# Ledger of designs, part 64: designed miniproteins, single chains, continued (4)

Each design is a single chain, and the fold is of that chain. pLDDT is the mean over its residues in the fold that is shown.

## One batch from the design tools (miniprotein)

Design m14199
Fold by ESMFold2-Fast:
Structure m14199 (fold): chain A 99 residues (1-99)
Amino acid sequence: SMADLQALSQQINERISNLMKKAEELKQKLIAILNDPNASEEEKKAALLEAGMTLGVIEVSLAAMRTVARKLGLNDVVAQLDKAIDKIEEIRAEMEKLA
């Protein structure tokens, strides 16, 4: 039903918001560790690896939600997912510059 599609759209939008918040917090934590003069080389390498892996999980989740939204004709949700994917690509590029 249309009401069921609206409820699903809301759930996907909430999940997008949570993933975007996690990605931004991940970036800020990585920057903090890399700029910490008391952090060891091993801690910095571990932080870079974990950040890259966590961002990868976020990317896969967004792509999976986009596939579902597209099949269901949720065009507004697809547009929000495209914006989220673009923002994650920006965060990845910024993190790669830190390595």
Scores: mean pLDDT 88

Design m14200
Fold by ESMFold2-Fast:
Structure m14200 (fold): chain A 106 residues (1-106)
Amino acid sequence: GIDEALESIVEWLKENTPPEFEKRLENLVKALKKIADYLKKNLTPEEIVKFMNEFVEKYVEYMDEIAKKKNRKGPLTPEEQLEALVKAIVEMMKKLGFDYKEEDFK
C-alpha cells in the first residue's frame, strides 16, 4: 500500500542522502508524508493508483532531463536523483493545491 511505499522511499532517502543534504531530506520527508495523508483522506484507491503512476512518470521524465543536460553516461548521482525527485514532488503537490517550490528543498 501507499504507507509501505512511502516508508521504503523515506528509508532509502535516509540511507542514501549525504549529511550535507540533511535539511533537504527533512523537507522532502515532510512533503511526502503530507502527500500520503492527503491521498488517503481525499482520493479513492483507483485515484491513488493514477496519482502514483503520474508521479513515477514525472520522476522518470525529470531523471531523463537531468541526464541529458549533464551528458550522463552512467547512473545519476544521489544529488541528481534528489533533484529529479524534488521536481516531481513540487509538480504533484501543485496539482493537489499545495504551495511548495523547488527552493523549499535546497
Scores: mean pLDDT 76

Design m14201
Fold by ESMFold2-Fast:
Structure m14201 (fold): chain A 72 residues (1-72)
Amino acid sequence: MKKQEEIDKLSKQAEDHIKAARAALEAGNRTEAARHIHQVYLIANRLEKLGATEQAEKFRKEADELAAEVDG
């Protein structure tokens, strides 16, 4: 189950970056938030290539919402 192990690891990394981005936004650190959001997009692209399409779409949506908060 190497593929599933990679999907699980990437999903945890995406969740950690989302939490870090939200914390950075609360602290007013938009640069740090943008860095974490960028990592979520990269992870989502990797998840999609592994066939984890639902997880990829979920994380892209979360990243889009956070990116809107950075710009808004």
Scores: mean pLDDT 85

Design m14202
Fold by ESMFold2-Fast:
Structure m14202 (fold): chain A 94 residues (1-94)
Amino acid sequence: MIEVEIPEDASEEVKELIKELIEKVNEIVKEGKRNNWSKDEILEKIEKEIKEAFVRLLEKLAGASNEERNAQFSQFVAAAGKVFKAAKEKIEEL
């Protein structure tokens, strides 16, 4: 199971978005392993979920100040990068 530390400075809504992303990525890796998907197919599905999570993040931040948007975006990007790295390492073990 991929485990990534959730940033303490992120808003509760952004923390939930990160938790949902981690959960979805874990399900993709698990399903890919069970169904013998290619590493490329697993990565493409993960990249799609990360892109969709970025869209949801932008929607949640639509009413925020530029300073708050930049802070929350940075927290999410850092977490998403760690999730993607952990997923790549886990896929290489398959």
Scores: mean pLDDT 82

Design m14203
Fold by ESMFold2-Fast:
Structure m14203 (fold): chain A 67 residues (1-67)
Amino acid sequence: REITKEDLLRILSTDEGTKLVIKLYLEGLIKASGTPEEVAAVILEEIHTKKNEKLKAEILALLEKLE
């Protein structure tokens, strides 16, 4: 399944998504706190451009829990 910007914005509206963002920030994947749209764009680039399979799997697991 392809992860979309809409999927990420949905995740970022949850408590689990907020916890994920903090974790990614501490790991250095996210530069700073920004708008949900800015964070979603960084995550999409990490998945699609850098092929981060671990992050992709983590996001897919969160999406399945929200469905």
Scores: mean pLDDT 74

Design m14204
Fold by ESMFold2-Fast:
Structure m14204 (fold): chain A 74 residues (1-74)
Amino acid sequence: SAEVEKMVAAAKKWMDDAAAKAKSLAELRGQLDAIRQLVEREAREMGLSEEEIRELVAEVDRYAAEVLAKFEAE
């Protein structure tokens, strides 16, 4: 849905910003977990379906894994 796409785009930006500012892997993991929880909460409050929430969370988790892998490689 358009709402899922917008939330994914926002979450990716927040995760990129977190990675740029994080001083440790532990700090980054904590910030990515907080972003995931915020996104899931906002999606539920907006009345997204359980299927849309699963799609959103899956895309956020996929991108978070990429962000973590890149941070660990540096």
Scores: mean pLDDT 86

Design m14205
Fold by ESMFold2-Fast:
Structure m14205 (fold): chain A 67 residues (1-67)
Amino acid sequence: ALAEAAAEVEAATGRALDLTGLTPEEAAERAYEVLREAAKEREAKGDIAGAVGLEIQGVAVREMLRR
């Protein structure tokens, strides 16, 4: 569900995300971009493992919403 994907993004990044009213394609792209931006912030801080984890989660959430 869109609410579940939003909750996973919030848990991973600390950022609230509202995906209601979006198509699965739009929701997948929004969730992916939020996680990707969080990954870049982790990488900038030298947390490479955290950045990789967020990138993997971004792909997983995107695939979940597009299935």
Scores: mean pLDDT 76

Design m14206
Fold by ESMFold2-Fast:
Structure m14206 (fold): chain A 92 residues (1-92)
Amino acid sequence: SNLEKGKEYFKQGKYDEALSYYLETLRELDAQKTIDPDLLFEVIDGIAEAYAKKGDKKTAIVLYRSAGVFFENLGLKDKAEEAYKKAEEIEK
């Protein structure tokens, strides 16, 4: 899958290729009537971590905070808290 390819490129330190596959996975999820919140979180986590590894800490923080707000608005408190925690860990 595109998500698995993204993870493989991330593991190899190929963050631009990883981002390409993560963004394609996000596009595939956007085409679905019902989105799995666990899978959506995993894709956003991959995108944000790739930006952080590329030295774009600010983009990673914004992505995690935006994800936190999104999951909070869906009533998914635990996912929102995990996203906010990841933003705080990068901001240190």
Scores: mean pLDDT 86

Design m14207
Fold by ESMFold2-Fast:
Structure m14207 (fold): chain A 113 residues (1-113)
Amino acid sequence: SLRERLIKLLRELIKITRELLKIAEEDGVAPEELLERLRRLIEEAEELLKEVEEKKISDEEALERLKKLAEELIELARELLKVISDDKETLLRVIGLLLAAIGILIEIEQLLE
């Protein structure tokens, strides 16, 4: 069902965003503004997940909101890549999370068509 796919995609987005926040905090060079934006994205995604699970939002409206969250996650991952340490392992971890976020956006776009 579309609802089950929305819940799955929201959980994946939250997981990716939490891992990006963890990497940014561990690296220690990310600006506080970027950390706050990642925290806000987690809060907004968790609020949307609750609304979907409690049936307080339509699947179509939830999918449009999820698209905006995925676009913000991609932007934040790209901004993090500009500021994180030049450590190969850390860079590859962030690149992997960026690709996962792009994968979520592609799946959302397929559901909107």
Scores: mean pLDDT 89

Design m14208
Fold by ESMFold2-Fast:
Structure m14208 (fold): chain A 81 residues (1-81)
Amino acid sequence: MKSLEEIVAEAVELLKSPSRAVRLNAIRELERLGPEAGARYAYEPLVELLSSPSPETREAAREALRAIGGEKAEEALRRAE
């Protein structure tokens, strides 16, 4: 439980990186969680990033939610636009 939250927290921080390659690696780590673990551990931190002042960070969060997939991610993306 804590280790998954830690992995998510680290990936979320990497989505704020100015490096596109670093952001893409973070998105792929979040995608590997799958929709069930992604919904449980990544959904809320990613939704917070959709409100980031950085447009690059907001776009990376949207891409991460799409990569994770599932009903909760779809609802978050629909409500953000």
Scores: mean pLDDT 77

Design m14209
Fold by ESMFold2-Fast:
Structure m14209 (fold): chain A 98 residues (1-98)
Amino acid sequence: VEAKANLATVYYNLGKNEEASKILEELADELEEALLAGDDEKVKTLLEALREAVENAVLNGDVKTVTLLKNLLHRVVEESPNDEVRTLAEEILAILEK
């Protein structure tokens, strides 16, 4: 997970938004699966990894990926029964809405 987020950051720094977007889409799919499974620890791990990568998506103007992640994070806030998971998702949403 961390290695994928770091690779996405490297691709953004190289101007390879399509490659970076694909990695973030894979992490988003994994987050959705963990959320549906009720795996709060995996959701937290994925949210921490995404927090690092989403800052770079915003900085590089990757509107498609930002929109996808924003929609997923809103769903995490609505569907997760875990206060820590919801708080972390809200923190990442604040980054995406700048």
Scores: mean pLDDT 79

Design m14210
Fold by ESMFold2-Fast:
Structure m14210 (fold): chain A 100 residues (1-100)
Amino acid sequence: SKEQEIKDLVLALLEKIIEYLEELKKRYPEAREALDEIIEKIKKVIQELKKNNYSAAEILKKLEELIEYVNKVMAEVLPQEEYDYYKELLKGWLENIKKA
């Protein structure tokens, strides 16, 4: 179904964000606590999406709200150059979901 396709794409995106954040923890140990909090919040959303039969619209709304939170925290804890790089990565990942 289209719902399943969107769900699979969103889950894959959230896993990619976690992988990126785990690497950031190695490069920016001072941001580790904040990055761990983001990772745990993403993991909770992944579990909610896996356990529940949400519509495509509900999945995309949850993704949008989560991304707004992640962007806010990342802007506060990362150097500007790394934040700009993250925003470009995120844009590319989100394009794959918009095409579905």
Scores: mean pLDDT 88

Design m14211
Fold by ESMFold2-Fast:
Structure m14211 (fold): chain A 57 residues (1-57)
Amino acid sequence: MAPSPEAQALRLLHQAAEKGDFDGAKEGARKLGVTDEQMAELARRLGYDELAAYFEA
């Protein structure tokens, strides 16, 4: 019933793309236990190439 960490990560990526707050997305992912590599892969799949590059650095 609660959203999975992956679903919450997807919401963080959408909000970061809308607001431009990449640091907020990274901090949110850390609190969810989602790795930078997983966030980069999800961002790339969504077409957020700049976010994917940010998490790959």
Scores: mean pLDDT 78

Design m14212
Fold by ESMFold2-Fast:
Structure m14212 (fold): chain A 75 residues (1-75)
Amino acid sequence: SAEDDLLTGVAAGLDAVGRTETGASLRANRDRIFGDEQGLIRHAARLSAEGGAAAIRRETSPALSRRIEAERRRL
């Protein structure tokens, strides 16, 4: 699912910038940390700006990568 791909992408981005998280931990705390799918996209965009872009792109579909890049351009 798009949400699962985004969670995997956020986890990869966190690892790439030195903030190691597990997918299970992110999923368990999803509502508290991110709120909704757009919240996940905003976090992925910030991590991309911090150097996580390549790692996030490897774990997300081209469509999700485009949504994250659009949000990053807003920052």
Scores: mean pLDDT 75

Design m14213
Fold by ESMFold2-Fast:
Structure m14213 (fold): chain A 90 residues (1-90)
Amino acid sequence: SAKEKFIKLLEETKERIEKEEKDKEIKEIHIKRLDDAENYAKTLSDEELKEFIKSLIETEKEHAEDFKDTPLGKIEKELAEELEKIYKEM
């Protein structure tokens, strides 16, 4: 399902942030944000999830721009691109 793909993508993204981002504070904040997003998504219907993914795509694009000079910026950009693929298939 789209929800299973979304949750898996967030889990894989958290693992990448943990491995590739070296700034402890940035790492902790963004992993927590994605944990919160995953837990919220588990409570949503498919229609609500679609709207949430749309919102998250915009958030990840903004973070990718804000952190463009860090490993996080690259990860957030790739997350936005993968989220757009899930959104298009819904």
Scores: mean pLDDT 88

Design m14214
Fold by ESMFold2-Fast:
Formats: sequence, C-alpha cells, structure tokens
Structure m14214 (fold): chain A 61 residues (1-61)
Amino acid sequence: SDDEQKEAYRAFLELLIASLAGRDPALAARLRELLDNIDTLSVEELRARAEELFAEIQARS
C-alpha cells in the first residue's frame, strides 16, 4: 500500500516536473528534489510536502 502510494506520487511528480521545466524551473527543481527523496520519506511526509508544492503551483500557475 505505501509502496503503491509512493509509485503513484512518483508518476505524478514526473509528469508535473516535465510540465513545469520550461515555465518555472525553480519549482520544477523543488519537485525533482522531492522525487529524488521519495524512498527516504514516509507516506505522510511525502503527502505533506507534495500538498505544499501543489498549493504553490496553483498559486503561481
């Protein structure tokens, strides 16, 4: 279950990074940092960090 949730986040973050790379490279880099650390974070930590970044995307995009 946790591994499946992390895999879903990995796929979604990869898609967002590709979408933002040309428009907001700083935000894309922060998403990339989260993606690179997925396996070191708990699902709860991952969700919290992802929600924070998603809120920034919505505010800036």
Scores: mean pLDDT 81

Design m14215
Fold by ESMFold2-Fast:
Structure m14215 (fold): chain A 80 residues (1-80)
Amino acid sequence: MGYKIKIDKNTSKEKKLFIEIQVGVMEIALAVYRRMGAPEEEIEAFRKKQIEKLKKLADELGVNYSIEEVDGDFIEVEIV
């Protein structure tokens, strides 16, 4: 399952950058996991766990966000 992460445009530039960096790190980790030949079940479990951690981080930063589950194997960040 893929994820689309929408961040409120009124969020500070520093908080937006911090979230975008965390998403980038997660995408790199997922790509490495796939390259290592990890089973798709383990990759999906890792992705879900990282998304949950990202939600907690956004909440701690006081960021207004929404996360949508979408078809595909990607994570997108959109500023709305």
Scores: mean pLDDT 78

Design m14216
Fold by ESMFold2-Fast:
Structure m14216 (fold): chain A 86 residues (1-86)
Amino acid sequence: MKEELEKLFEELMSLEESDPRLGKLLGEFYDLIVLILTEEEITDEKLELLEEAVEMLRELAEKYPERTVLKDAADYLEEKIEELKK
């Protein structure tokens, strides 16, 4: 789990060099996912922000299909959000 997030973060930093807007967006939701893993409880406001980030990631993954990290990150977050909304 933590190792997966560290790898994701490393890929996000690489993407920022190619597309600064994309890198910033992914960096912001990475911070949110780290908060989820640090605490078993999370506020509804943070969940809403994660849902918005996932939606934006899906659109970006469609624009940049060669960047598999985008799809993997979106899938991972959707799975975590559904677990937390339980």
Scores: mean pLDDT 68

Design m14217
Fold by ESMFold2-Fast:
Structure m14217 (fold): chain A 60 residues (1-60)
Amino acid sequence: MSVEEARALLRDYAATRPTDASVQALAEKAGLTVEQVRRAMAGEGSDEDILRLAEALRAL
């Protein structure tokens, strides 16, 4: 998966207006904090964190 594909998946996820429980579950699966998930959804964060989150999201 490319970083661009990962960013697109996270933008689509953010557009669904996910619940706090959904964000928490994604964070736990990716091994990241809720704040890191929120930053990635806003287009911030490292490429590594974005790739981890997109992979975790695909596995949910």
Scores: mean pLDDT 81

Design m14218
Fold by ESMFold2-Fast:
Structure m14218 (fold): chain A 81 residues (1-81)
Amino acid sequence: SLDNEKAHARAMLAHAREVLAELAAGLSPEQAAQVDAEVERIEREFERRLAAARSVDEARTAFTGTMARLGELIRRVEAAR
C-alpha cells in the first residue's frame, strides 16, 4: 500500500540519519552543525515530496532521490574527516 511505502521510506531515512550522526561525531562542532542543517533541509524536502505522493511509484521516486542526496552528503562528510 502507499501508506506502507511511505512508512518504509521514513524508516530508511531515519536509519540514514543515524549513520550520518555517527560519521559527524568525528567532525568539528561547526562542521557538524553544517551537516545537521543540510540534513534538516533534505528531510524537509523529502517530507514535502512524500506527503504529495499519490502513488507507490511517486513515493519510491521521492525516496530514491532523497537517498541520492544523502549519499552525496555522506561522501562530503567522509572527505572532511
Scores: mean pLDDT 84

Design m14219
Fold by ESMFold2-Fast:
Structure m14219 (fold): chain A 79 residues (1-79)
Amino acid sequence: VEELMRRAVELTREALASDDLAEAVALLQEADRLAREAGERAAASGDPADLAAARAGLAEIRALLEANRAKAEEIAAAL
């Protein structure tokens, strides 16, 4: 779960930093896929540590999207 969330956060950062909209869309789609998989695994395990890792990663992704709202909206419009 932690590694999946770490990769999802990294891909979100790369998407927001990308000058190529098509690349940014692809990176954000992969980040979303990994975050969903991490959440599903955390829910299946019921382990408090896995649930905490999933919540922390989602909070970081949310903070990144909020801090970069204009870019996030541009990527979302292209999805």
Scores: mean pLDDT 80

Design m14220
Fold by ESMFold2-Fast:
Structure m14220 (fold): chain A 78 residues (1-78)
Amino acid sequence: ASGSDVLLVGRPGGKTEVYLNGKFVCTVPKTIAQCVDVLTAAFPQAKVSDPFPFGKTSAVGVSFSQAVDAGELKKLLS
């Protein structure tokens, strides 16, 4: 794989579930918008999708041209 795909899923109480390449990483006490701001500040070349329906909530995809690990995502979003 030439890059990494992050899925940010909105949850009640202003929380976001974070998935990396289809695998659950963590839940953070930040909104999707706050998570996007953190990730795009750390990775200015990241491509952010428009929000889309995901079951009974909303989600955003963030695509990276580089490999990103789960530990790095946890540290950035904690």
Scores: mean pLDDT 85

Design m14221
Fold by ESMFold2-Fast:
Structure m14221 (fold): chain A 91 residues (1-91)
Amino acid sequence: MEKAKKYIEAKKLAEEVVKPLEEAGLNGEAVSEEEGKELLKKFEEAVELLKEAEPEKPLELVPHFGKNVLEVYKLAKELGEKAKKELEALK
């Protein structure tokens, strides 16, 4: 059950990162450098927890980690071959 808790925490942290970035993009406003660094740290924590949780379909969490191709690529790389295969299937 600890893996399930890590999955929930990873999803929560990812949502806390994606929402401010999407809001900034929609408003045409840039995120501050300090806020950007904080969001990057939370994203890295979320990815680490997600790796420990070992979800069956890691790319199902992409909407919570952002829709940016670079973010999806980083997530796929860190979660390994399984996520990479799912990413290729979405093309």
Scores: mean pLDDT 60

Design m14222
Fold by ESMFold2-Fast:
Structure m14222 (fold): chain A 96 residues (1-96)
Amino acid sequence: SKALEEFEKKVKEVVAEYEPEAKKAYEELAGDKEKQKEKVAELLAKAAGEVIEYLEELLKKEPTPELEQLLRALRAAREAYESGDASRFPEIAAAA
């Protein structure tokens, strides 16, 4: 439970870091949905990368099946974001 609490705190910190830039990109690119999707996906891929690095370090200290599954899901989401698909980040954040 403590490792999941630390993970949730890190996710909230990363979201807070990237949310203003994502909101700005969303508003400034409102006239171009494809560029909007690409920029949001780019920011989500970067955010996922930071969370992945944190989770990898957390797993070195306290390996749990739940955190290992979450790491696999985050890696899959990052690959999807790198291909322009932003749809999975809210689901992964909710799982923490």
Scores: mean pLDDT 74

Design m14223
Fold by ESMFold2-Fast:
Structure m14223 (fold): chain A 65 residues (1-65)
Amino acid sequence: SLEERIEALAAEIVERTGLSEEQARNIARALITNSDPVVQAAAIAELVAAGLSEEEARALIERYR
């Protein structure tokens, strides 16, 4: 389901970055449900600021799309 995908991505974001569950869920929801390139870029930038490379963030997104 959509919610299962959001929770799975959020859990992996928490594990890899140390962001809170709430922050990770917000990022995961934006990446899975919002096709706006500005929103997508902002969510990727938050993952990069939290310690992932852009390459790592994109690879993670591809696994859950």
Scores: mean pLDDT 83

Design m14224
Fold by ESMFold2-Fast:
Structure m14224 (fold): chain A 80 residues (1-80)
Amino acid sequence: MEELDKLAKKLQEILDSLDADKNKIGEIVTGLIVALLEKDEKTAEEYKKQLKELLDEKTVEEILKLAEEVVKIKKEEEEK
Protein backbone atom coordinates (compact mmCIF):
# COMPACT_ATOMS: atom_id res chain seq x y z
CA MET A 1 0.00 0.00 0.00
CA GLU A 2 2.77 2.51 0.86
CA GLU A 3 4.43 2.09 -2.57
CA LEU A 4 1.07 2.58 -4.32
CA ASP A 5 0.50 5.71 -2.21
CA LYS A 6 3.90 7.09 -3.31
CA LEU A 7 3.12 6.38 -6.98
CA ALA A 8 -0.35 7.96 -6.61
CA LYS A 9 1.26 11.06 -5.05
CA LYS A 10 3.80 11.34 -7.91
CA LEU A 11 1.01 10.98 -10.47
CA GLN A 12 -1.07 13.63 -8.65
CA GLU A 13 1.95 16.00 -8.64
CA ILE A 14 2.34 15.51 -12.41
CA LEU A 15 -1.40 16.11 -12.96
CA ASP A 16 -1.34 19.22 -10.72
CA SER A 17 1.52 20.66 -12.83
CA LEU A 18 -0.46 20.24 -16.08
CA ASP A 19 -2.40 23.00 -17.83
CA ALA A 20 -4.79 20.26 -19.02
CA ASP A 21 -8.07 18.74 -17.81
CA LYS A 22 -6.92 16.76 -14.74
CA ASN A 23 -10.15 14.73 -14.63
CA LYS A 24 -9.78 13.62 -18.26
CA ILE A 25 -6.08 12.74 -17.84
CA GLY A 26 -6.83 10.84 -14.60
CA GLU A 27 -9.61 8.87 -16.34
CA ILE A 28 -7.25 7.92 -19.21
CA VAL A 29 -4.47 6.87 -16.79
CA THR A 30 -6.92 4.74 -14.75
CA GLY A 31 -8.18 3.09 -17.96
CA LEU A 32 -4.59 2.43 -19.05
CA ILE A 33 -3.72 0.75 -15.72
CA VAL A 34 -6.87 -1.44 -15.90
CA ALA A 35 -6.12 -2.40 -19.54
CA LEU A 36 -2.51 -3.30 -18.65
CA LEU A 37 -3.72 -5.44 -15.71
CA GLU A 38 -6.22 -7.22 -18.00
CA LYS A 39 -3.53 -7.64 -20.73
CA ASP A 40 -5.79 -5.77 -23.17
CA GLU A 41 -3.00 -4.47 -25.42
CA LYS A 42 -5.38 -2.76 -27.89
CA THR A 43 -7.15 -0.72 -25.19
CA ALA A 44 -3.81 0.11 -23.52
CA GLU A 45 -2.42 1.40 -26.86
CA GLU A 46 -5.56 3.52 -27.35
CA TYR A 47 -5.10 5.18 -23.94
CA LYS A 48 -1.39 5.73 -24.65
CA LYS A 49 -2.34 7.48 -27.92
CA GLN A 50 -4.82 9.71 -26.08
CA LEU A 51 -2.11 10.72 -23.58
CA LYS A 52 0.31 11.53 -26.43
CA GLU A 53 -2.33 13.79 -28.03
CA LEU A 54 -2.95 15.72 -24.78
CA LEU A 55 0.56 15.88 -23.25
CA ASP A 56 4.20 16.34 -24.28
CA GLU A 57 6.39 13.25 -24.83
CA LYS A 58 8.37 13.64 -21.57
CA THR A 59 5.20 13.88 -19.44
CA VAL A 60 3.66 10.88 -21.26
CA GLU A 61 6.81 8.79 -20.59
CA GLU A 62 6.72 9.72 -16.87
CA ILE A 63 3.02 8.78 -16.62
CA LEU A 64 3.55 5.49 -18.51
CA LYS A 65 6.46 4.61 -16.21
CA LEU A 66 4.31 5.27 -13.12
CA ALA A 67 1.41 3.24 -14.59
CA GLU A 68 3.74 0.29 -15.26
CA GLU A 69 5.04 0.47 -11.66
CA VAL A 70 1.43 0.45 -10.35
CA VAL A 71 0.62 -2.57 -12.55
CA LYS A 72 3.73 -4.41 -11.30
CA ILE A 73 2.79 -3.82 -7.63
CA LYS A 74 -0.85 -4.88 -8.20
CA LYS A 75 0.30 -8.07 -9.98
CA GLU A 76 2.60 -8.86 -7.02
CA GLU A 77 -0.38 -8.36 -4.64
CA GLU A 78 -2.51 -10.76 -6.75
CA GLU A 79 0.34 -13.32 -6.49
CA LYS A 80 0.28 -12.74 -2.71
Scores: mean pLDDT 75

Design m14225
Fold by ESMFold2-Fast:
Structure m14225 (fold): chain A 98 residues (1-98)
Amino acid sequence: EEAELEEAVRAVIEGLKETAKTLEKLGLKEEAKKLREIAEELERALRERDWEAIRRAMERAMEVLKEVMDKYPNTEEGKKIHEAAFRKQAEMYQRRLA
């Protein structure tokens, strides 16, 4: 149902904001900024019910998260980033963002 999809998108927005806070604490301010901007774009698209904009913003979020994990794969910061991203991706999957 549409309400379930809206709830799923809200969960993604929350997850991106929490991941951004974690990245900022790890000194990755630029990557944190990108995730916050995507979260704000998702919030606007959800209010406008622009499902195409939601899809594009979610794709960009996944791309940014992958880029961050690839950039810091074997450092202490990279491990913490991977854990944060994995945890939120698992939460999004459980909410069925198919």
Scores: mean pLDDT 71

Design m14226
Fold by ESMFold2-Fast:
Structure m14226 (fold): chain A 100 residues (1-100)
Amino acid sequence: LEREIRNLLESAEATLARLRALLPTLSPEQQAAVERILALLEEMRALLEAGRLTPEQWEALRAEIVRLARSVEFPAEVDRLLTQGMAAMDMAAQLLFERR
């Protein structure tokens, strides 16, 4: 289970690194939204790695990420990468919660 969570977090990190590489190609509004989303995803990742993410924290962070993702129109590649990163984080959170 710990290895499964680690593999998902590594997959998420690779996806987020690709997203960061696209930042210079985005508008200022898109950059600001993506940077805020990346900060929230990094907070989720840190809590997941520490085994300290609660269901309440996950719901709150996920809701804010979804709100930010819907606040701005993104290029299709950015939407795809955000979806992939969030899916990996959601799966890791579910595995962590199954341990409790």
Scores: mean pLDDT 81

Design m14227
Fold by ESMFold2-Fast:
Structure m14227 (fold): chain A 64 residues (1-64)
Amino acid sequence: GAADEKARQSGLAVGQAMAALGAETGSEPVILEQWREGTRLGAVVEAGGKRYRVVGEGTEVTVE
């Protein structure tokens, strides 16, 4: 259904953001925490000695 498709897109957006963090930091991102709420997917990721909160919803992603 549409919700499953959006959840899949959220996962892809988070994955792409994590790959970008790995490229920028020169280290492989490590998932410390992962959660899902409906179509939103979130993760706390460590890369290059820093922690990032990555949240994806559909094709949109926020990194902080």
Scores: mean pLDDT 81

Design m14228
Fold by ESMFold2-Fast:
Structure m14228 (fold): chain A 100 residues (1-100)
Amino acid sequence: MEPVVEAPLLDKEFQEVLNELARVRYAIASKKPVEEIRAEADRLIQTVKEKLGASDEEIQKIRELLDKAIEAYENGDLDKAMQYVDEAYDVILDEYVKRK
């Protein structure tokens, strides 16, 4: 019953979240200062909250995974840092699918 044109607008909000996630990944891969990685992680969390309407419980889960990613990065374990970012993406994707 909704026009086909409405579907791309919903995908745009998820694309904005994916763009912020890509910024976190890029900051880690580019070996940016921890403070810059934290700033990008905070931006991602804020975008998920604003665009997807995720609950405080879901936001807390994403934050904990991003904190673990930053801790792994500080320890020089880039592979674990990226794994935690991937786990945060899975949580974000599940929340998007439930709300679509």
Scores: mean pLDDT 78

Design m14229
Fold by ESMFold2-Fast:
Structure m14229 (fold): chain A 89 residues (1-89)
Amino acid sequence: SSVTITVDTSLLSTRTASLFLAHRGVRRLQQGHDVVVGVLLAPDGDTARRGGDIAYREILRRLRQLGIDADVTLDYGPTSSVITVTRRH
């Protein structure tokens, strides 16, 4: 029941990529996945951090609106941010 989604900021603005990752990730939880791993690829750590923060914040907002009970973690890297969303049981 796990799925990984990867989005690259090189083809989109950082904001657009981050929102797309967030929306797609929450959609996968709605489709019955228990664990969603979102990977945001970026050219540098500053872009990865900013994009990760945008995606993390949007995921939390959408989960609250939908009443989905899940734990969300965010890990920053030098060229990526990884967001893990795990459904609570």
Scores: mean pLDDT 87

Design m14230
Fold by ESMFold2-Fast:
Structure m14230 (fold): chain A 61 residues (1-61)
Amino acid sequence: GDEEADKAGAGAAAGGGNGAANGRLSGQYMHEGDWKKGAEAAKAAGGPGAASGVRAAQRAA
């Protein structure tokens, strides 16, 4: 519902979409067998992927 969309958008924006970015980067590194490195990269580079994460979260909700 609207509240779920609001929470996803606001939460992702406030947290910098770290969770969403983390998931994306982790997925990519899984193919290389280096998922751990993907998780660390997501933590460090949460900012660059944060915006795309926010959008994806809002659209999904």
Scores: mean pLDDT 47

Design m14231
Fold by ESMFold2-Fast:
Structure m14231 (fold): chain A 95 residues (1-95)
Amino acid sequence: MLEEIREKIEEHVELAIEHARKAAEAYKKGDYETAKEHFELALEHVEKVKELSKEYPELLEEAKERIRREIEKEEDEIVRELLEYLLEALTDERP
């Protein structure tokens, strides 16, 4: 069960990162509708990570660390900004 939860969290983290990159690419092309759709999908995957890791703070920290590592090696300013937003969303319990 724990291993299955870890695998699902890892999948959702990777999909969130991928959708953030697609949102940034669409934004650079002036396709704001597509950019919004991909960013909303990235946020949905972040919410799924939060739900799956609710009772496993170590898995939440692993997910946050994965995003931090992606931010550290990211050269694209827009992608970095979106990834930082996703990291903040994982950290904060939003009203």
Scores: mean pLDDT 85

Design m14232
Fold by ESMFold2-Fast:
Structure m14232 (fold): chain A 64 residues (1-64)
Amino acid sequence: GPARELAERAARSAGGRLSGAAGLALAHDLKQLGFPEQAARLERAIREGGGVLSLEEATEAATE
């Protein structure tokens, strides 16, 4: 779905790894698009992952 596609594009643009800043920006965008649950999961994954997410971790967190 659109939330997962946005996360996948963001991670690919970052070379397959999303920094904490880029990941939090993605979470903000997801929340504005009406995906607050996906945004919350992404924010949690960033905190638990030490501030970096893989492409798979980012897309899984944003899955609808």
Scores: mean pLDDT 78

Design m14233
Fold by ESMFold2-Fast:
Structure m14233 (fold): chain A 75 residues (1-75)
Amino acid sequence: MPVRVAVVIESKDPEKAKKIAEEVAKEEGAKVLATSVNGDTVSVVVEAPDKETAERIGKKVEEKTGSKVKLLPLE
């Protein structure tokens, strides 16, 4: 079943982190619903087809950014 999660990234380069998170979400077949940047914190709200896809998005974003990533469930 589809799940909504916020992919929260703490990065010194928030614009780059935002682009990476949006690209990874699209690559994994998720829908990007909202994006916000507050200082060094980026939050990308995605609707993924399942929890496994949401977890893969988080891991890929962490690997590509080198930043700490938190997944916050919104269902």
Scores: mean pLDDT 82

